# Designs tried in a protein design run: designed miniproteins, single chains, continued (4). Part 44

Each design is a single chain, and the fold is of that chain. pLDDT is the mean over its residues in the fold that is shown.

## One batch from the design tools (miniprotein)

Design m13511
Fold by ESMFold2-Fast:
Structure m13511 (fold): chain A 90 residues (1-90)
Amino acid sequence: MKEELEEKIEKAKEELVERVRELLEKMDWEEYKKQLKEALETSELTEEERELVERMMKGKEETIEAFREWLERQPEESWLNLIKAKEKLE
């Protein structure tokens, strides 16, 4: 039971990472970096949020890695809700 759930969560994480990668491939990366830089200069960000945005500005791969780390920190309940939503739509 728990092992099957862990496998479904891992698959859902990989599918989300792949979708984010596809979105980044379609984006104008230079325009995206410009928007991130403006956010750093104009927004009142926490130290953690500022570090995250600075990592994202380094490249598409850094953005993907930051997203993977963010996903790993999410509680298991968030993944269960995502899996249930996907099953309800399919």
Scores: mean pLDDT 70

Design m13512
Fold by ESMFold2-Fast:
Structure m13512 (fold): chain A 90 residues (1-90)
Amino acid sequence: SLKQKALEAVSKLEPLTIKSEDYTLRVSPTENGLEVEVIDKEGKLLGRIVAELNEKGELEIVEDTMPDNEIKSFAMMLLAIYAVEARNSL
């Protein structure tokens, strides 16, 4: 199925960590798709976006605890880039 192929492609993606002075973004594969976490400089979780693959191999957001700001927009962009990379590996 497209979902199974997409899950296999996502599982092969290396976690990506982007550090700034004020926060860290981490993109990593999960059992059902992808996760983006934003952590402040003290190690506190500021927010998380979890996206799961559907039967068509498309990512659907199932959890979003990020405040609506520039960091969320950047996290959404990274999630989309990872989704495209996974799909291109099929």
Scores: mean pLDDT 75

Design m13513
Fold by ESMFold2-Fast:
Parts: sequence; C-alpha cells; structure tokens
Structure m13513 (fold): chain A 70 residues (1-70)
Amino acid sequence: SEEEKRKNVISIMKSALDFMKDLAKKEKDKKLAVDRLEKIKKQVEELAKKYNVDPSEFLKEMDKIIEEHK
C-alpha cells in the first residue's frame, strides 16, 4: 500500500540521518566528509520526491550536520 511505502521511506530517511551522524564523527577529512554528506542529502531529497514524502524535518537535521562540518 502507499501508506506502507511512505513508512518504509521514512524509515530509510531515519537510517540515512543516523549514517550521516556516524560518518561525520568517523571521517577525519572534513572536505571528503562534507562531499559525502551532501550526496546523501541529495539522495534523500530524490527519494522523498519520488514517493511524495515530506523530507523537511530530516533535511533540517542533515543541514545542521553538514554546516557543523564545513
């Protein structure tokens, strides 16, 4: 169902956010870390657009992680 698909997308976005937090802590190269984090954010935006899910809450948290590592 569409509702189950939306819940799965939200779960994927939560996992992506957790992965970004872990990546930011472990990656010593700040420029490489920021590049990877921005790519993950873009993938989350595309996924949300494809399944008509509002990513705004996750994107705000992702933006904070990226800005802290610039």
Scores: mean pLDDT 83

Design m13514
Fold by ESMFold2-Fast:
Structure m13514 (fold): chain A 88 residues (1-88)
Amino acid sequence: DAAAAVAAARATLARAQPVLEAVKRIHYEGPLDVSEEEARKLLAAARELLGPDFDSLSTEEYLERLLTVPEALVREAEATLAAVAAAL
């Protein structure tokens, strides 16, 4: 139970954290100097996180979801890890 929750939370962090960090840096610091390979990986991760609606979103909508969805996923995963740690 707890082990499965921890594994799921860690997997979510591994997927969401790089996207969240990249989006936050773009939002707060301006354009990132990233390789085409890194850009492709970030786009693939963003599509996975936002799901099938990604390609139908407006520019404003996808930027809002890129800020909101990865942050919510990271927050939920960190809350799960903190709750398990507190129970130990």
Scores: mean pLDDT 71

Design m13515
Fold by ESMFold2-Fast:
Structure m13515 (fold): chain A 81 residues (1-81)
Amino acid sequence: LLTPGPLLLALAKSEGATSDTYTLQELLNLIYRYLERNNLLDPENPGIALVEGTPLGEVFGVKSLDVFDLEGIEKIIRENS
């Protein structure tokens, strides 16, 4: 189980999660739910999420996120846990 850092934990709780520890898959699911609920997915390019100015963009340090880069997303989750 992973213990997310403050920003990632806040994101998880904003999606209705109540735990302080998660599996990698649970954190991935929470991130994708966050992207969908906040309309961050680019409708012109469905592989790209526009995260500038969001807590997720702060965690990843990027303005846009390639949602198909599963290995990169996993690495950032582990580095922030």
Scores: mean pLDDT 77

Design m13516
Fold by ESMFold2-Fast:
Structure m13516 (fold): chain A 63 residues (1-63)
Amino acid sequence: SFIEKALAALRAAGVEVSEEELRRLLEEHGIDTVDDLVVLAQTDPERALARLRELGVESARLL
């Protein structure tokens, strides 16, 4: 599924997120926002963490 691939890509980039909160983000902001966050995590994981928290993903943390 899209969520499984996004979670795996985020973990590979050093960012951990709960599946529940990522699903909420997808429902509220759409696929493009989640894809942008995955790309951001691959280039700048600290900035991706900050962006995830701004979007209400409180579970977001660096590995």
Scores: mean pLDDT 86

Design m13517
Fold by ESMFold2-Fast:
Structure m13517 (fold): chain A 85 residues (1-85)
Amino acid sequence: SKEERELVIEALDQYIAQLQAWKAQNRDLMTPEELAQVEALIARLEQLRRDVEEGKISAEEARERLAELMEEFARIKARVQARKA
């Protein structure tokens, strides 16, 4: 539905902002490989947002893809945060 699409876009916008803020705050703790992985995740989230906006994928498919990308981010975040402790 239109409402489901709007909710997914809102969630994507929030997650993109969160990853960008986290990247800025933790830049000096990341390896070049981890930085590239975070930048690739942001690019993939931005592409997913565009695909949802253009109606190329369903809200359900977008939620599944978002969950996968957030699991990838959680793994990167855990590795980086372990070095901060």
Scores: mean pLDDT 87

Design m13518
Fold by ESMFold2-Fast:
Structure m13518 (fold): chain A 85 residues (1-85)
Amino acid sequence: MMTLMDLKKVVIVLGSNIPKEERELAIKGLTEMLKKRGIEVVGVYELEEITEEKMRELAEELGADAALGADIHGGESVAKLIIIE
């Protein structure tokens, strides 16, 4: 299993329930964070349902090492990382 320090390629997945302005801020924040760690963002996608299965399938299709899911509930950003082995 890879740790965050071993990741090279990540796909970002955002919930479709995130307002447009907050989605743009989340994309900016996540891409900046990943780039600072030397991690390439291979794609940014929007899903109606953020599930582990859908995130894993998308990461595998894109050849990413992991999928990073983000959603916003009650004004709080929720992030989930699914590592592909």
Scores: mean pLDDT 72

Design m13519
Fold by ESMFold2-Fast:
Structure m13519 (fold): chain A 65 residues (1-65)
Amino acid sequence: MKEIQLDAGGGMLLMAIWMGVDAKIYIEGEEVFSFEYVSDEMKELALEKYEEMLKTGDEKVVVKP
């Protein structure tokens, strides 16, 4: 079993940072986060941590819409 399942809210946020795309996360119809508020440095740090997490766990990330 090699999967990390993320919920729509938290998982989409992590995936948006990892993919380096602009995204807004909605939980129960309310906007929780916008990528516009993330600096380039924070974006790179988040991406590094995400990649490290994948390497350490050897797990595939699955995001549910």
Scores: mean pLDDT 45

Design m13520
Fold by ESMFold2-Fast:
Structure m13520 (fold): chain A 69 residues (1-69)
Amino acid sequence: MLTPEEIKAIVEEMLRTGKLSEEQRKKIAEDAGVESLTNEQAAVRASKRLVDALGQEEFDRLAAEVHKD
């Protein structure tokens, strides 16, 4: 299971690599009922939406890259 810190780091990596745009981040945050995905708690609540947006395989790949850093 991913920690809130790991999920936040995955979101930051998605933004850095361009896999998640600022507009997509805002929309996912709104759908999850949170202000911003840069907050650890907000990222956890939005994690299922992030998987839906990227696909499970891509999400897992980014998680592996976050653990590498």
Scores: mean pLDDT 66

Design m13521
Fold by ESMFold2-Fast:
Structure m13521 (fold): chain A 62 residues (1-62)
Amino acid sequence: GERERLLRELAEVLGTSVENAENAVAVARDLGLDVTGQLIRREAGEERGERATEILRRALEL
């Protein structure tokens, strides 16, 4: 489904597992997208972080 596609895309962008991508969605739901996006940009860099944040935003809408 769409959720599984977004999780795989997020995992690929971050260079991590689908399980870690699911955890990122849970963290974004708990802490908010802005805070989670900042943490990802700090770890993965600005371009990957911005892409990951956009995927997370779409995943949170599902």
Scores: mean pLDDT 84

Design m13522
Fold by ESMFold2-Fast:
Structure m13522 (fold): chain A 65 residues (1-65)
Amino acid sequence: SMAEQQAKMESILLTLEEIYRMNPDLAVSELLALAEKAADLLGFTPEQKKELLKRLEERIKELKA
């Protein structure tokens, strides 16, 4: 369902945000690569993967500010 896909996306975002909080010197490109691999493993569509990567970049930018 759409609700299940949104929950999966949020779980990935929360996990990667936590990884970044623990390792603030990590390159954003490395976090994006991890998100891309997670999306591929979970069978995300290209559109869902694009949304995940954009949302991750936005969250990391907010954490840096």
Scores: mean pLDDT 83

Design m13523
Fold by ESMFold2-Fast:
Structure m13523 (fold): chain A 70 residues (1-70)
Amino acid sequence: DAELLRLGIEVARRALEEALSLEDPQEKKAKLQQIRDGLQQAIKLFPDSEELRALLAEVDAELAKVEAEL
């Protein structure tokens, strides 16, 4: 369902912005991991979604930055 996909992407984008605003690297990592897990589940339901895949790549890049700072 395209409407469910659109809502899921919007929620994930807002969650990513909230995670990036966190100052504690441990809390930021935990939030980013939750978003990654949710996006991986969404991709299983919508495997052809380029937007979900791009968003997952953004989350993975931010996780790599946080891991490098720890």
Scores: mean pLDDT 83

Design m13524
Fold by ESMFold2-Fast:
Structure m13524 (fold): chain A 88 residues (1-88)
Amino acid sequence: LDRPLSEEEREKAVKLLEEAAREAEREGDEEAAEILRKIAEAAKEAKTAGEFVKNTLEKTGGDKRAANAVAQVLGELGIPLSEVQAFI
């Protein structure tokens, strides 16, 4: 069972990640900003929560910071990690 993402949820995820990337840039963390932008691209391409996780791992090479950012975004969307196939 993979949790589908609505268009509104994808748009919200992208906005959250783009805002986080701008914050990282303001703090001088260009590496974190780049990772967050890659996660935003993963969200744009995802139709399900599991696909969002999979796309993120593919685009970031399995970066652990990326996994944390995805978990935070899913939390903001109200999606429990137990409903995401990649974490089950």
Scores: mean pLDDT 79

Design m13525
Fold by ESMFold2-Fast:
Structure m13525 (fold): chain A 87 residues (1-87)
Amino acid sequence: MLDELLDKIENASSFNQFKTAINALLDEKPSLDPDIFRKALLKIAPFVLEDPVTQAFVLAAGFKDKVSLKEIETILDKIKQALKDSK
């Protein structure tokens, strides 16, 4: 459930814990409510996305009143890319 995933993200104290929480969020993508997912992006961006451009994109999408599933998919792809690029 998204509430549990958000709680794990907010309480993550290490990058590995955060990465696990994000992977769980990505797995829930098909069933996520766009508004709730938008709020999850606001919690994720400052921790995972050190690239200012990608972070701004995720935050901007997170502040939208309406987010389509296609937009969510694009955002999740950017999050996956950021996680892959992290050293």
Scores: mean pLDDT 56

Design m13526
Fold by ESMFold2-Fast:
Structure m13526 (fold): chain A 78 residues (1-78)
Amino acid sequence: KLEELKKKLEKLRKEHPDAYAWGEAFVDGLLKASKDEEPSEEERLELILKYALTFVSIDALLKGDEETAEKYVEELKK
């Protein structure tokens, strides 16, 4: 599962580098602010993927690209 997550994130970073960077920064900021138990590597990567996909969807919607937005929203539902 961790290896599969890393591959998905690497693909996303190549296809949508801005969204990936934003997602990573957002998750790191969120974790620093929460002061909760430090998440596992797998949990952190899952959060980065979730937020990066969310940002890709939002950006697509703002640009009127409903097809791309729908694709990434479906990815989030899984």
Scores: mean pLDDT 75

Design m13527
Fold by ESMFold2-Fast:
Structure m13527 (fold): chain A 79 residues (1-79)
Amino acid sequence: MITEDPLGRRLLEAEVEVSLLYMQYAIAKLAGDEKAVEELREKIREAVERLLELRKEASKSLPQEDIELIVGKTDPVVP
């Protein structure tokens, strides 16, 4: 199972981190908290970079379908 593989688990953890940061970013933006928006944008950038590097490593050892199930078919972008 993909969550039992160390690389698959790291990829899932990175995807969860990005998703959580996007949610926090949306909340901060709706609240008009410009400082939180800028801080979260930087955190999203760092998390996206980690996710993309893990996706590259995963493409060497995990099936493409498994990678797509975790992170989707398109690369994440910083808002």
Scores: mean pLDDT 74

Design m13528
Fold by ESMFold2-Fast:
Structure m13528 (fold): chain A 78 residues (1-78)
Amino acid sequence: STVEMPGPEEAREVARQLLEMARLFETKFKNPELAKTLRELARMVEEGAPIEELEAVAEKAKAAFEEAKKQAEEAYKK
């Protein structure tokens, strides 16, 4: 199996998935800050940012996602 560096087509697919997630968080969870972070990550992927930079932003996005998830759970409790 070959795991090459992400090509332009692979970067587009990843960016597309990130943009779809951003749309869901913007429309469903009303979290524009997380949506903005996901859009920024998508842009970095499209621009071919280094994996280290992508991983750092992805980790921030995951932390924001976990926080938003906790807030959503609290909102739905009462």
Scores: mean pLDDT 71

Design m13529
Fold by ESMFold2-Fast:
Structure m13529 (fold): chain A 87 residues (1-87)
Amino acid sequence: MEAREKKIKEELEEWEKERNIKEETPIVELLKEVQKLLLIIEYGDLEEQKEAIKKLKELYENEPNEAFREIISDLIKSEEKKLKEKL
């Protein structure tokens, strides 16, 4: 568990560095959270993957921008399909 959390943190920090993200705007915060959840789905166990998908759905429900909601919705569908294929 702790080793996977460290890997997720390191991957997120590298993603931020590569994109030169130094500013914490609402859009950047949303993108960071989405990327963190995607990393949890990739490196986590089945329970962590299911919880990350639930958090993506929560971000979708709380997002006021329709374009970002559509992007999150597409990601949720893609990740749910991957999870079903693992079962």
Scores: mean pLDDT 73

Design m13530
Fold by ESMFold2-Fast:
Structure m13530 (fold): chain A 71 residues (1-71)
Amino acid sequence: EVEALVEQLFSPDLAVRRAALRRLGRLQDPRAVEGVREFVLRETDEALLRLAAALFGPPLGPAVHEALEAR
């Protein structure tokens, strides 16, 4: 299921990406960390980037900071 949720992070549908991110945040599974980091570097929606920062914290801190500043 973690692998399927990571795939959904790259869906063209914003609602699907948001739902996948929230579910991965609840699971707190270390297998998701690299996929979420890649998501953060590619995502342009600021609300989703802030959600990722809130859910995953320190492991993604630098990547979220860079993504938000890059706009």
Scores: mean pLDDT 73

Design m13531
Fold by ESMFold2-Fast:
Structure m13531 (fold): chain A 65 residues (1-65)
Amino acid sequence: SELTKVEILLLMHQIALGTEQMLLERYKADPSMPQSVVDKIEAAVKATEQRVAALQQQLDKLKQQ
């Protein structure tokens, strides 16, 4: 069903977000890590968070139908 497809896609993006958050935490803990690298990973986390939010909204709309 369409609901199942969106749920699977949401799960995949949530897994990606978790991985990106782990990398950000590790890089922020490294005092030798350039701020530019930390900033790039932080930007990636924000982009994935926005995608997760959009997919959650899509899923909510489908459940209301």
Scores: mean pLDDT 87

Design m13532
Fold by ESMFold2-Fast:
Parts: structure tokens; sequence; C-alpha cells
Structure m13532 (fold): chain A 115 residues (1-115)
């Protein structure tokens, strides 16, 4: 395998791992009782997921859109009671495909410059 092929596969794998983590977080946030500790953990995990996506070469806006898509897919899976590894993988793939249909996740002041 060439070094370029290896780098591209590593990048794709980082994106998949980060998106699956965001789907799983969405499931937890919908399915588990709210607590200050869980809210703090969710914020920490969201920052780590965003950092992983940006390290994989996504812009901050694209990373925030993708995370928002993945979180919503996870919440839908929890509401439907369909929380299998296969469903999580499908939700992650759908989040990657449909990320443009989602607004970027608001964790800070507007990330795009005002036009």
Amino acid sequence: MSEEERREREKEEKIRVAVKAAVALGIQLEGLPPSPEREAMARTLLREILELLQEAGLSEEDARRLVNAALERGRELAREGRVTEEEVERAAEEAIRTRADYPPLELAPAVAPLA
C-alpha cells in the first residue's frame, strides 16, 4: 500500500470513529437521565470529536455540521429503541452523506464570518 493510500485510509477511519462516537453520544443523551456530570462529559466528548474531525482535515463548520447530524441520528435511534452496532454504523454513514442538510452545532459564537 502506498503512503498516500495509507494516509487517506487513516483519515477516513478517523472520520468514521469520530462520527460513530457522536452517534453513540446522541443515543446516551436521549436514553439516559440528565445530570450535571453527564452534561459536562458530553461537552468534553463533543470537543474531542470536533478536534478529531478537524485533525482529519474537515473545516470547523463541516465538523460542526457532521457532529450535529450524527447527534440527531443517535437521538432518533434511541427514540426508536434500535441501538445495535449495525444501526450505529448506518447512522454514521447517513450523517456523513447528509451533513450539508444540518446547521453547524452551536458550541461557541458564530464560526462563519458575517458576509
Scores: mean pLDDT 76

Design m13533
Fold by ESMFold2-Fast:
Structure m13533 (fold): chain A 89 residues (1-89)
Amino acid sequence: MEEKKKEGEKLFIKGMALLLTAESSLYLAEAGLAPPEELEEAVRLAERAVELLEKAAKLFEEAGDPDAEKAREQLERARELLRRAREAA
């Protein structure tokens, strides 16, 4: 159980980093402060964030960790960002 919790923590941190980077890329591109190619990068980063946060949520659930709820919340945030980025691209 400790291994699953530690792996979940690592994946959650990586997923959050990618999510925040994707949000920044999308906002800058939509504001006209970055080239349109940043939209494709935002999609790529958001897709990776979704994958990592899905795995983190599953690992936290299997470990019985209350952070599973937070991971699911951030997963939905990442899915919404991915939807927005795909619509903008």
Scores: mean pLDDT 84

Design m13534
Fold by ESMFold2-Fast:
Structure m13534 (fold): chain A 84 residues (1-84)
Amino acid sequence: MTLEDLERQKKIYELLLEALENKDYESIEKKLLELSQSEAEKLLIEETIEHLKKANEKEKEIFKEILEERIKALEKLIKKLKEE
């Protein structure tokens, strides 16, 4: 996995978090699709957005926590790869 792949994955999680905060699912979906490198990724993005739209508030809060933890983990990994 390249540094660019990790930066892209982080951006995907940041955009998903933004969609949950702002409820701007349609605009964020378009941005996520622009970041996708394959048809399989596009399908997963569309499926994820649809799932989030249907999720209750408790499920959305849990997903926000998961995204924040994953973003933090990716930031640590990116930093480590840039430094050593």
Scores: mean pLDDT 80

Design m13535
Fold by ESMFold2-Fast:
Structure m13535 (fold): chain A 85 residues (1-85)
Amino acid sequence: MLSKEELEQLKDNLKSALGLPESISDEEFIKRLEEAIAEAEAELERMRAAGDPDYERQLAIFEGQKKDVQEVIKYLKEQLKKKEA
């Protein structure tokens, strides 16, 4: 499991990578991360269907990144639940 420090670092890196403002809400950020995953999965399925020779390399990169992004999404959802309590 990623530490809180690693999750905060990934959160900042993902905001920067996606061109999102630091002030983005946790709810909006979760939506943007889920959309980014869905778009990447759709592109990978297109590559797979086309027999793209780059598919296996891109899949390996995506699987690693997806796991980290999903940990950030989970962390943000837990933070939202605590803020509403």
Scores: mean pLDDT 80

Design m13536
Fold by ESMFold2-Fast:
Structure m13536 (fold): chain A 74 residues (1-74)
Amino acid sequence: MEENIKKAEEEINKVMEKSGDEQRKLRAEGDKLAAEYEKIDPEKAQQVRDELLAKGREVGKKAFDEINKLKEEV
C-alpha cells in the first residue's frame, strides 16, 4: 500500500516539475519577445504576452488533470 502511494507521489512530483519548468520557459520566452516587440509594435507585444499566458494556463490545466488522474488510480 505505501509503495503504491510513494510511486504515485513520485509521478505526481515529476508532472509538477515538468509543468513548472515548461511554464517558466514560456514566461522567460514571452518576456524576451514582448520586450523586443514593445519597442517596435506595442500591440503585438501585448498579444504575445496574452498568448503565452493562455499557453501557460493550458499547461497548468493538463498537469492538474494528470495529477488528479494519478491520485484517483491510487
Scores: mean pLDDT 77

Design m13537
Fold by ESMFold2-Fast:
Structure m13537 (fold): chain A 129 residues (1-129)
Amino acid sequence: SLAETAEALRELLRVAEENAERLRQLAEESSPEMQKVAEAAYNALLILADGAREAARLVEEGDLERGLQVLVDAATAAAAQLYSFPEGRRAGELLREGAELVRRDPAEGARELTRLLQEGADALLEALK
């Protein structure tokens, strides 16, 4: 349903924002070289968070098709940024996988994208320590 999809997108937004903040904190504690990678990962999660927020708004207004397109575009852009460095490759792959799932089943796909985002963020945070 639209309501279930909007709820899943709001949860995705929350998880993206939480993990972006974790990467921002890691960047402050990192060497100059690792700070650049952590900042790139932070920016990738902000792109995804902005996309999830706009997608949730569109779905809440009844525009499921446009909302899904915005989310998939944002996840693809975030993944592309993560692919710019080796430590981000796994997180980028997981975001692309999640974006494909969203197109097949919007509500379940958004929940799975949230799970894959958390898995990718955890891998990123561990790699950047």
Scores: mean pLDDT 87

Design m13538
Fold by ESMFold2-Fast:
Structure m13538 (fold): chain A 80 residues (1-80)
Amino acid sequence: ALSERTRDLLRALHRFFDSDGDGTLSDEELAAFTEAVNNRSLPVTDEDWEEIMAAADRDGDGKISPAELRALLDAVLADA
């Protein structure tokens, strides 16, 4: 399960990639976020990254799809 800290981090990252501020990521914004996660380009700790990957990458292959990231973000945002 995601820690409260990692859920807050995902909400902050969602806001960062949501350039229009409409509360929804476009396909292009979602793709950019997904690539940043997969390439470890986010300014997050290794532990934060591992929690995000474990929550999104249920298959454990070390890579997430845009659909997996969308599902994770929707679950996190629904609780906010």
Scores: mean pLDDT 75

Design m13539
Fold by ESMFold2-Fast:
Structure m13539 (fold): chain A 65 residues (1-65)
Amino acid sequence: SEARKQALLEELRRDAEAAGIEIVKIEGKTIYVRDNSENEIAGNIQLAGLGVLAKLAGYELHLVE
């Protein structure tokens, strides 16, 4: 449902902000993110979590340099 999709996107946005991961843009069904976290292990764990949330919401997560 659209309501569940919106809730997942809101959770993704909050988790990204808390982790220091920048949402660069959302274009079509792709969410582009940049990892600005200072802790490599924590950043990688959060990126994996964001990827799951994105897929559940019907989006693809792409890491940009």
Scores: mean pLDDT 81

Design m13540
Fold by ESMFold2-Fast:
Structure m13540 (fold): chain A 96 residues (1-96)
Amino acid sequence: MDAEAEAGRKAMQALKEIPELKPYYEKIEELLRKAEAAVAAGDLAAGLEHLRQVVETLREAAKVAEENGDLEAAKALREFAAYAEKQLDEAERELA
C-alpha cells in the first residue's frame, strides 16, 4: 500500500471522526459520487472537475483542523490534497 493511500485513509478518518470537519466529509462524499458517476459515463473531464473540488474541500478542512488544534489531521488532509492535485494535473495533461 502506497504512502498516498494511507494519507487518504487518515484524512478520511479525520473528516469522519472530528465533528467540526463533518460538513467537509459530507461534501467530499457527494463530490466523489459525482466524479464516479461521470467517469462511469465516460466523461473524464467532468470527473476530474469534481475531483478538483474534492481537493479544494480537503484544503478547507485542513485549515479548519489546524485552527482547531488538530495538527495531525491538518497534516494528513494537506498531504492527501497535494497528492490528489498532482494526480489530477497529470490526468488533465494526458487528456489535453
Scores: mean pLDDT 82

Design m13541
Fold by ESMFold2-Fast:
Structure m13541 (fold): chain A 105 residues (1-105)
Amino acid sequence: DPMERERREALEEIRRILEEFARLLGMSEEQLERLLETAERIFELLLERGVDPETAARAAAHLALLGYTPEEVEAMFARLSPEQQRQVVEQLAENTDYLLELMNR
């Protein structure tokens, strides 16, 4: 199933991103597991809203790194149109350098 494969590849991308940040920031295994769980839940929420798996994976990983919960993401997106949600998600997926800067504050 091509869609199941794309979803699996996206989940692997979330893990790759979070493992790289965990290594750079000296995160514990417990902290990494918690971030993975949160990112996967945000990823499912973004998929339900029509975001493509690749963009959803990057945005979900970054939102989890910023400390967002699925409930906070849902509340934020409830105030935005589907087009505005897509734009915000794409910007989050692209702004890795900005996220690293915020985390070093």
Scores: mean pLDDT 78

Design m13542
Fold by ESMFold2-Fast:
Structure m13542 (fold): chain A 78 residues (1-78)
Amino acid sequence: TEEEIERLRELGKKLTEEAALELVRALEHPSPEVREMAATILLTNATQLVPLAREELERLTSHPDPVVAATARRLLRF
């Protein structure tokens, strides 16, 4: 989890479509710590990252985990 969290922090610095998509996929990670880090990075950089992964975020609004779905809806407001 710590290694995965560091990878997410590195992705957050790149602000690319590839990085945005990996961060959005991390919102579905089985580890709560990884999910929290991905959400924090995406929310902090929402203006740059959300437009790059909008379609994937829209898919997550229908996710069976209500926390994942709520986070995706919150990000899409940007």
Scores: mean pLDDT 82

Design m13543
Fold by ESMFold2-Fast:
Structure m13543 (fold): chain A 102 residues (1-102)
Amino acid sequence: MKEFLEEVAKKLGVKPESLVRTAEELKKEGKEAIDALIDALLNSESDELRLKAAVLLGLIGDPRAVPALIKVLKDPTAAPEVKRAAAFALEQIGTEEAKAAL
């Protein structure tokens, strides 16, 4: 878990602590922020934005993201890094539905 977060942060050019802080700020915004991240995860043409959205959804830990993360994990067109981020997020959220998808 920690190693993957460090790998993603390095690829995005930020510190892991920056991603955690962003997730905490977005969690305070609630439903609108979660919905926007789910939209970015599913519909963005940017693999970097999809990767960032998946990691942030995992750090936020809202189970509302679980169906979207499972969809990405099963999507043959999704980049391998985005799929790894979806798996990371499902493990972080840790609901029975999320664990069943892993």
Scores: mean pLDDT 80

Design m13544
Fold by ESMFold2-Fast:
Structure m13544 (fold): chain A 95 residues (1-95)
Amino acid sequence: ENEKWLELSEKKYEESLKKKKEMEELYKKSSPKSKVFYENAALDYETSAENFKKSAELLKKGGDPREAAAHFSAGSINFAGGEVNRMLGERVEKE
């Protein structure tokens, strides 16, 4: 059992869900030109959350650590995609 990796996966899951919700709220308030970036950011954060959740579930079950690592990596990549789309949305909104 890897307790610290499990805790980190659960923390990253919650962080991704929070970021998704923030993007959904920004989408409602934003101009039409920035909406596509906030929508894409929300989808990226959702996919990130799903992958971190799968990593945590595998770690809880004492499952394949390689599969848990693959999901954690995918979650991190999608979280980064969400950050990029969020930054692009903020930039376009200021124009």
Scores: mean pLDDT 88

Design m13545
Fold by ESMFold2-Fast:
Structure m13545 (fold): chain A 71 residues (1-71)
Amino acid sequence: SLDVEIDIGVTLIRLAVDLNTARKAGLDEQAARFEALMDEVVAAHGASPETIKALQARVDAASAELDAQLA
């Protein structure tokens, strides 16, 4: 549905921002993690809402870890 496509799009934008932040900070391991998550989110096109919510939770966890590394 359109809502699922919007959720994927928003998640990709969030991942792109976090990836850029990690790269600028020289956090290569975190940058690689965001690149891998971006590939998984792109591959999730047409997946169930449950799969997308699970991916969003993993993105949230990775974003929180990046924030902790920058503190």
Scores: mean pLDDT 82

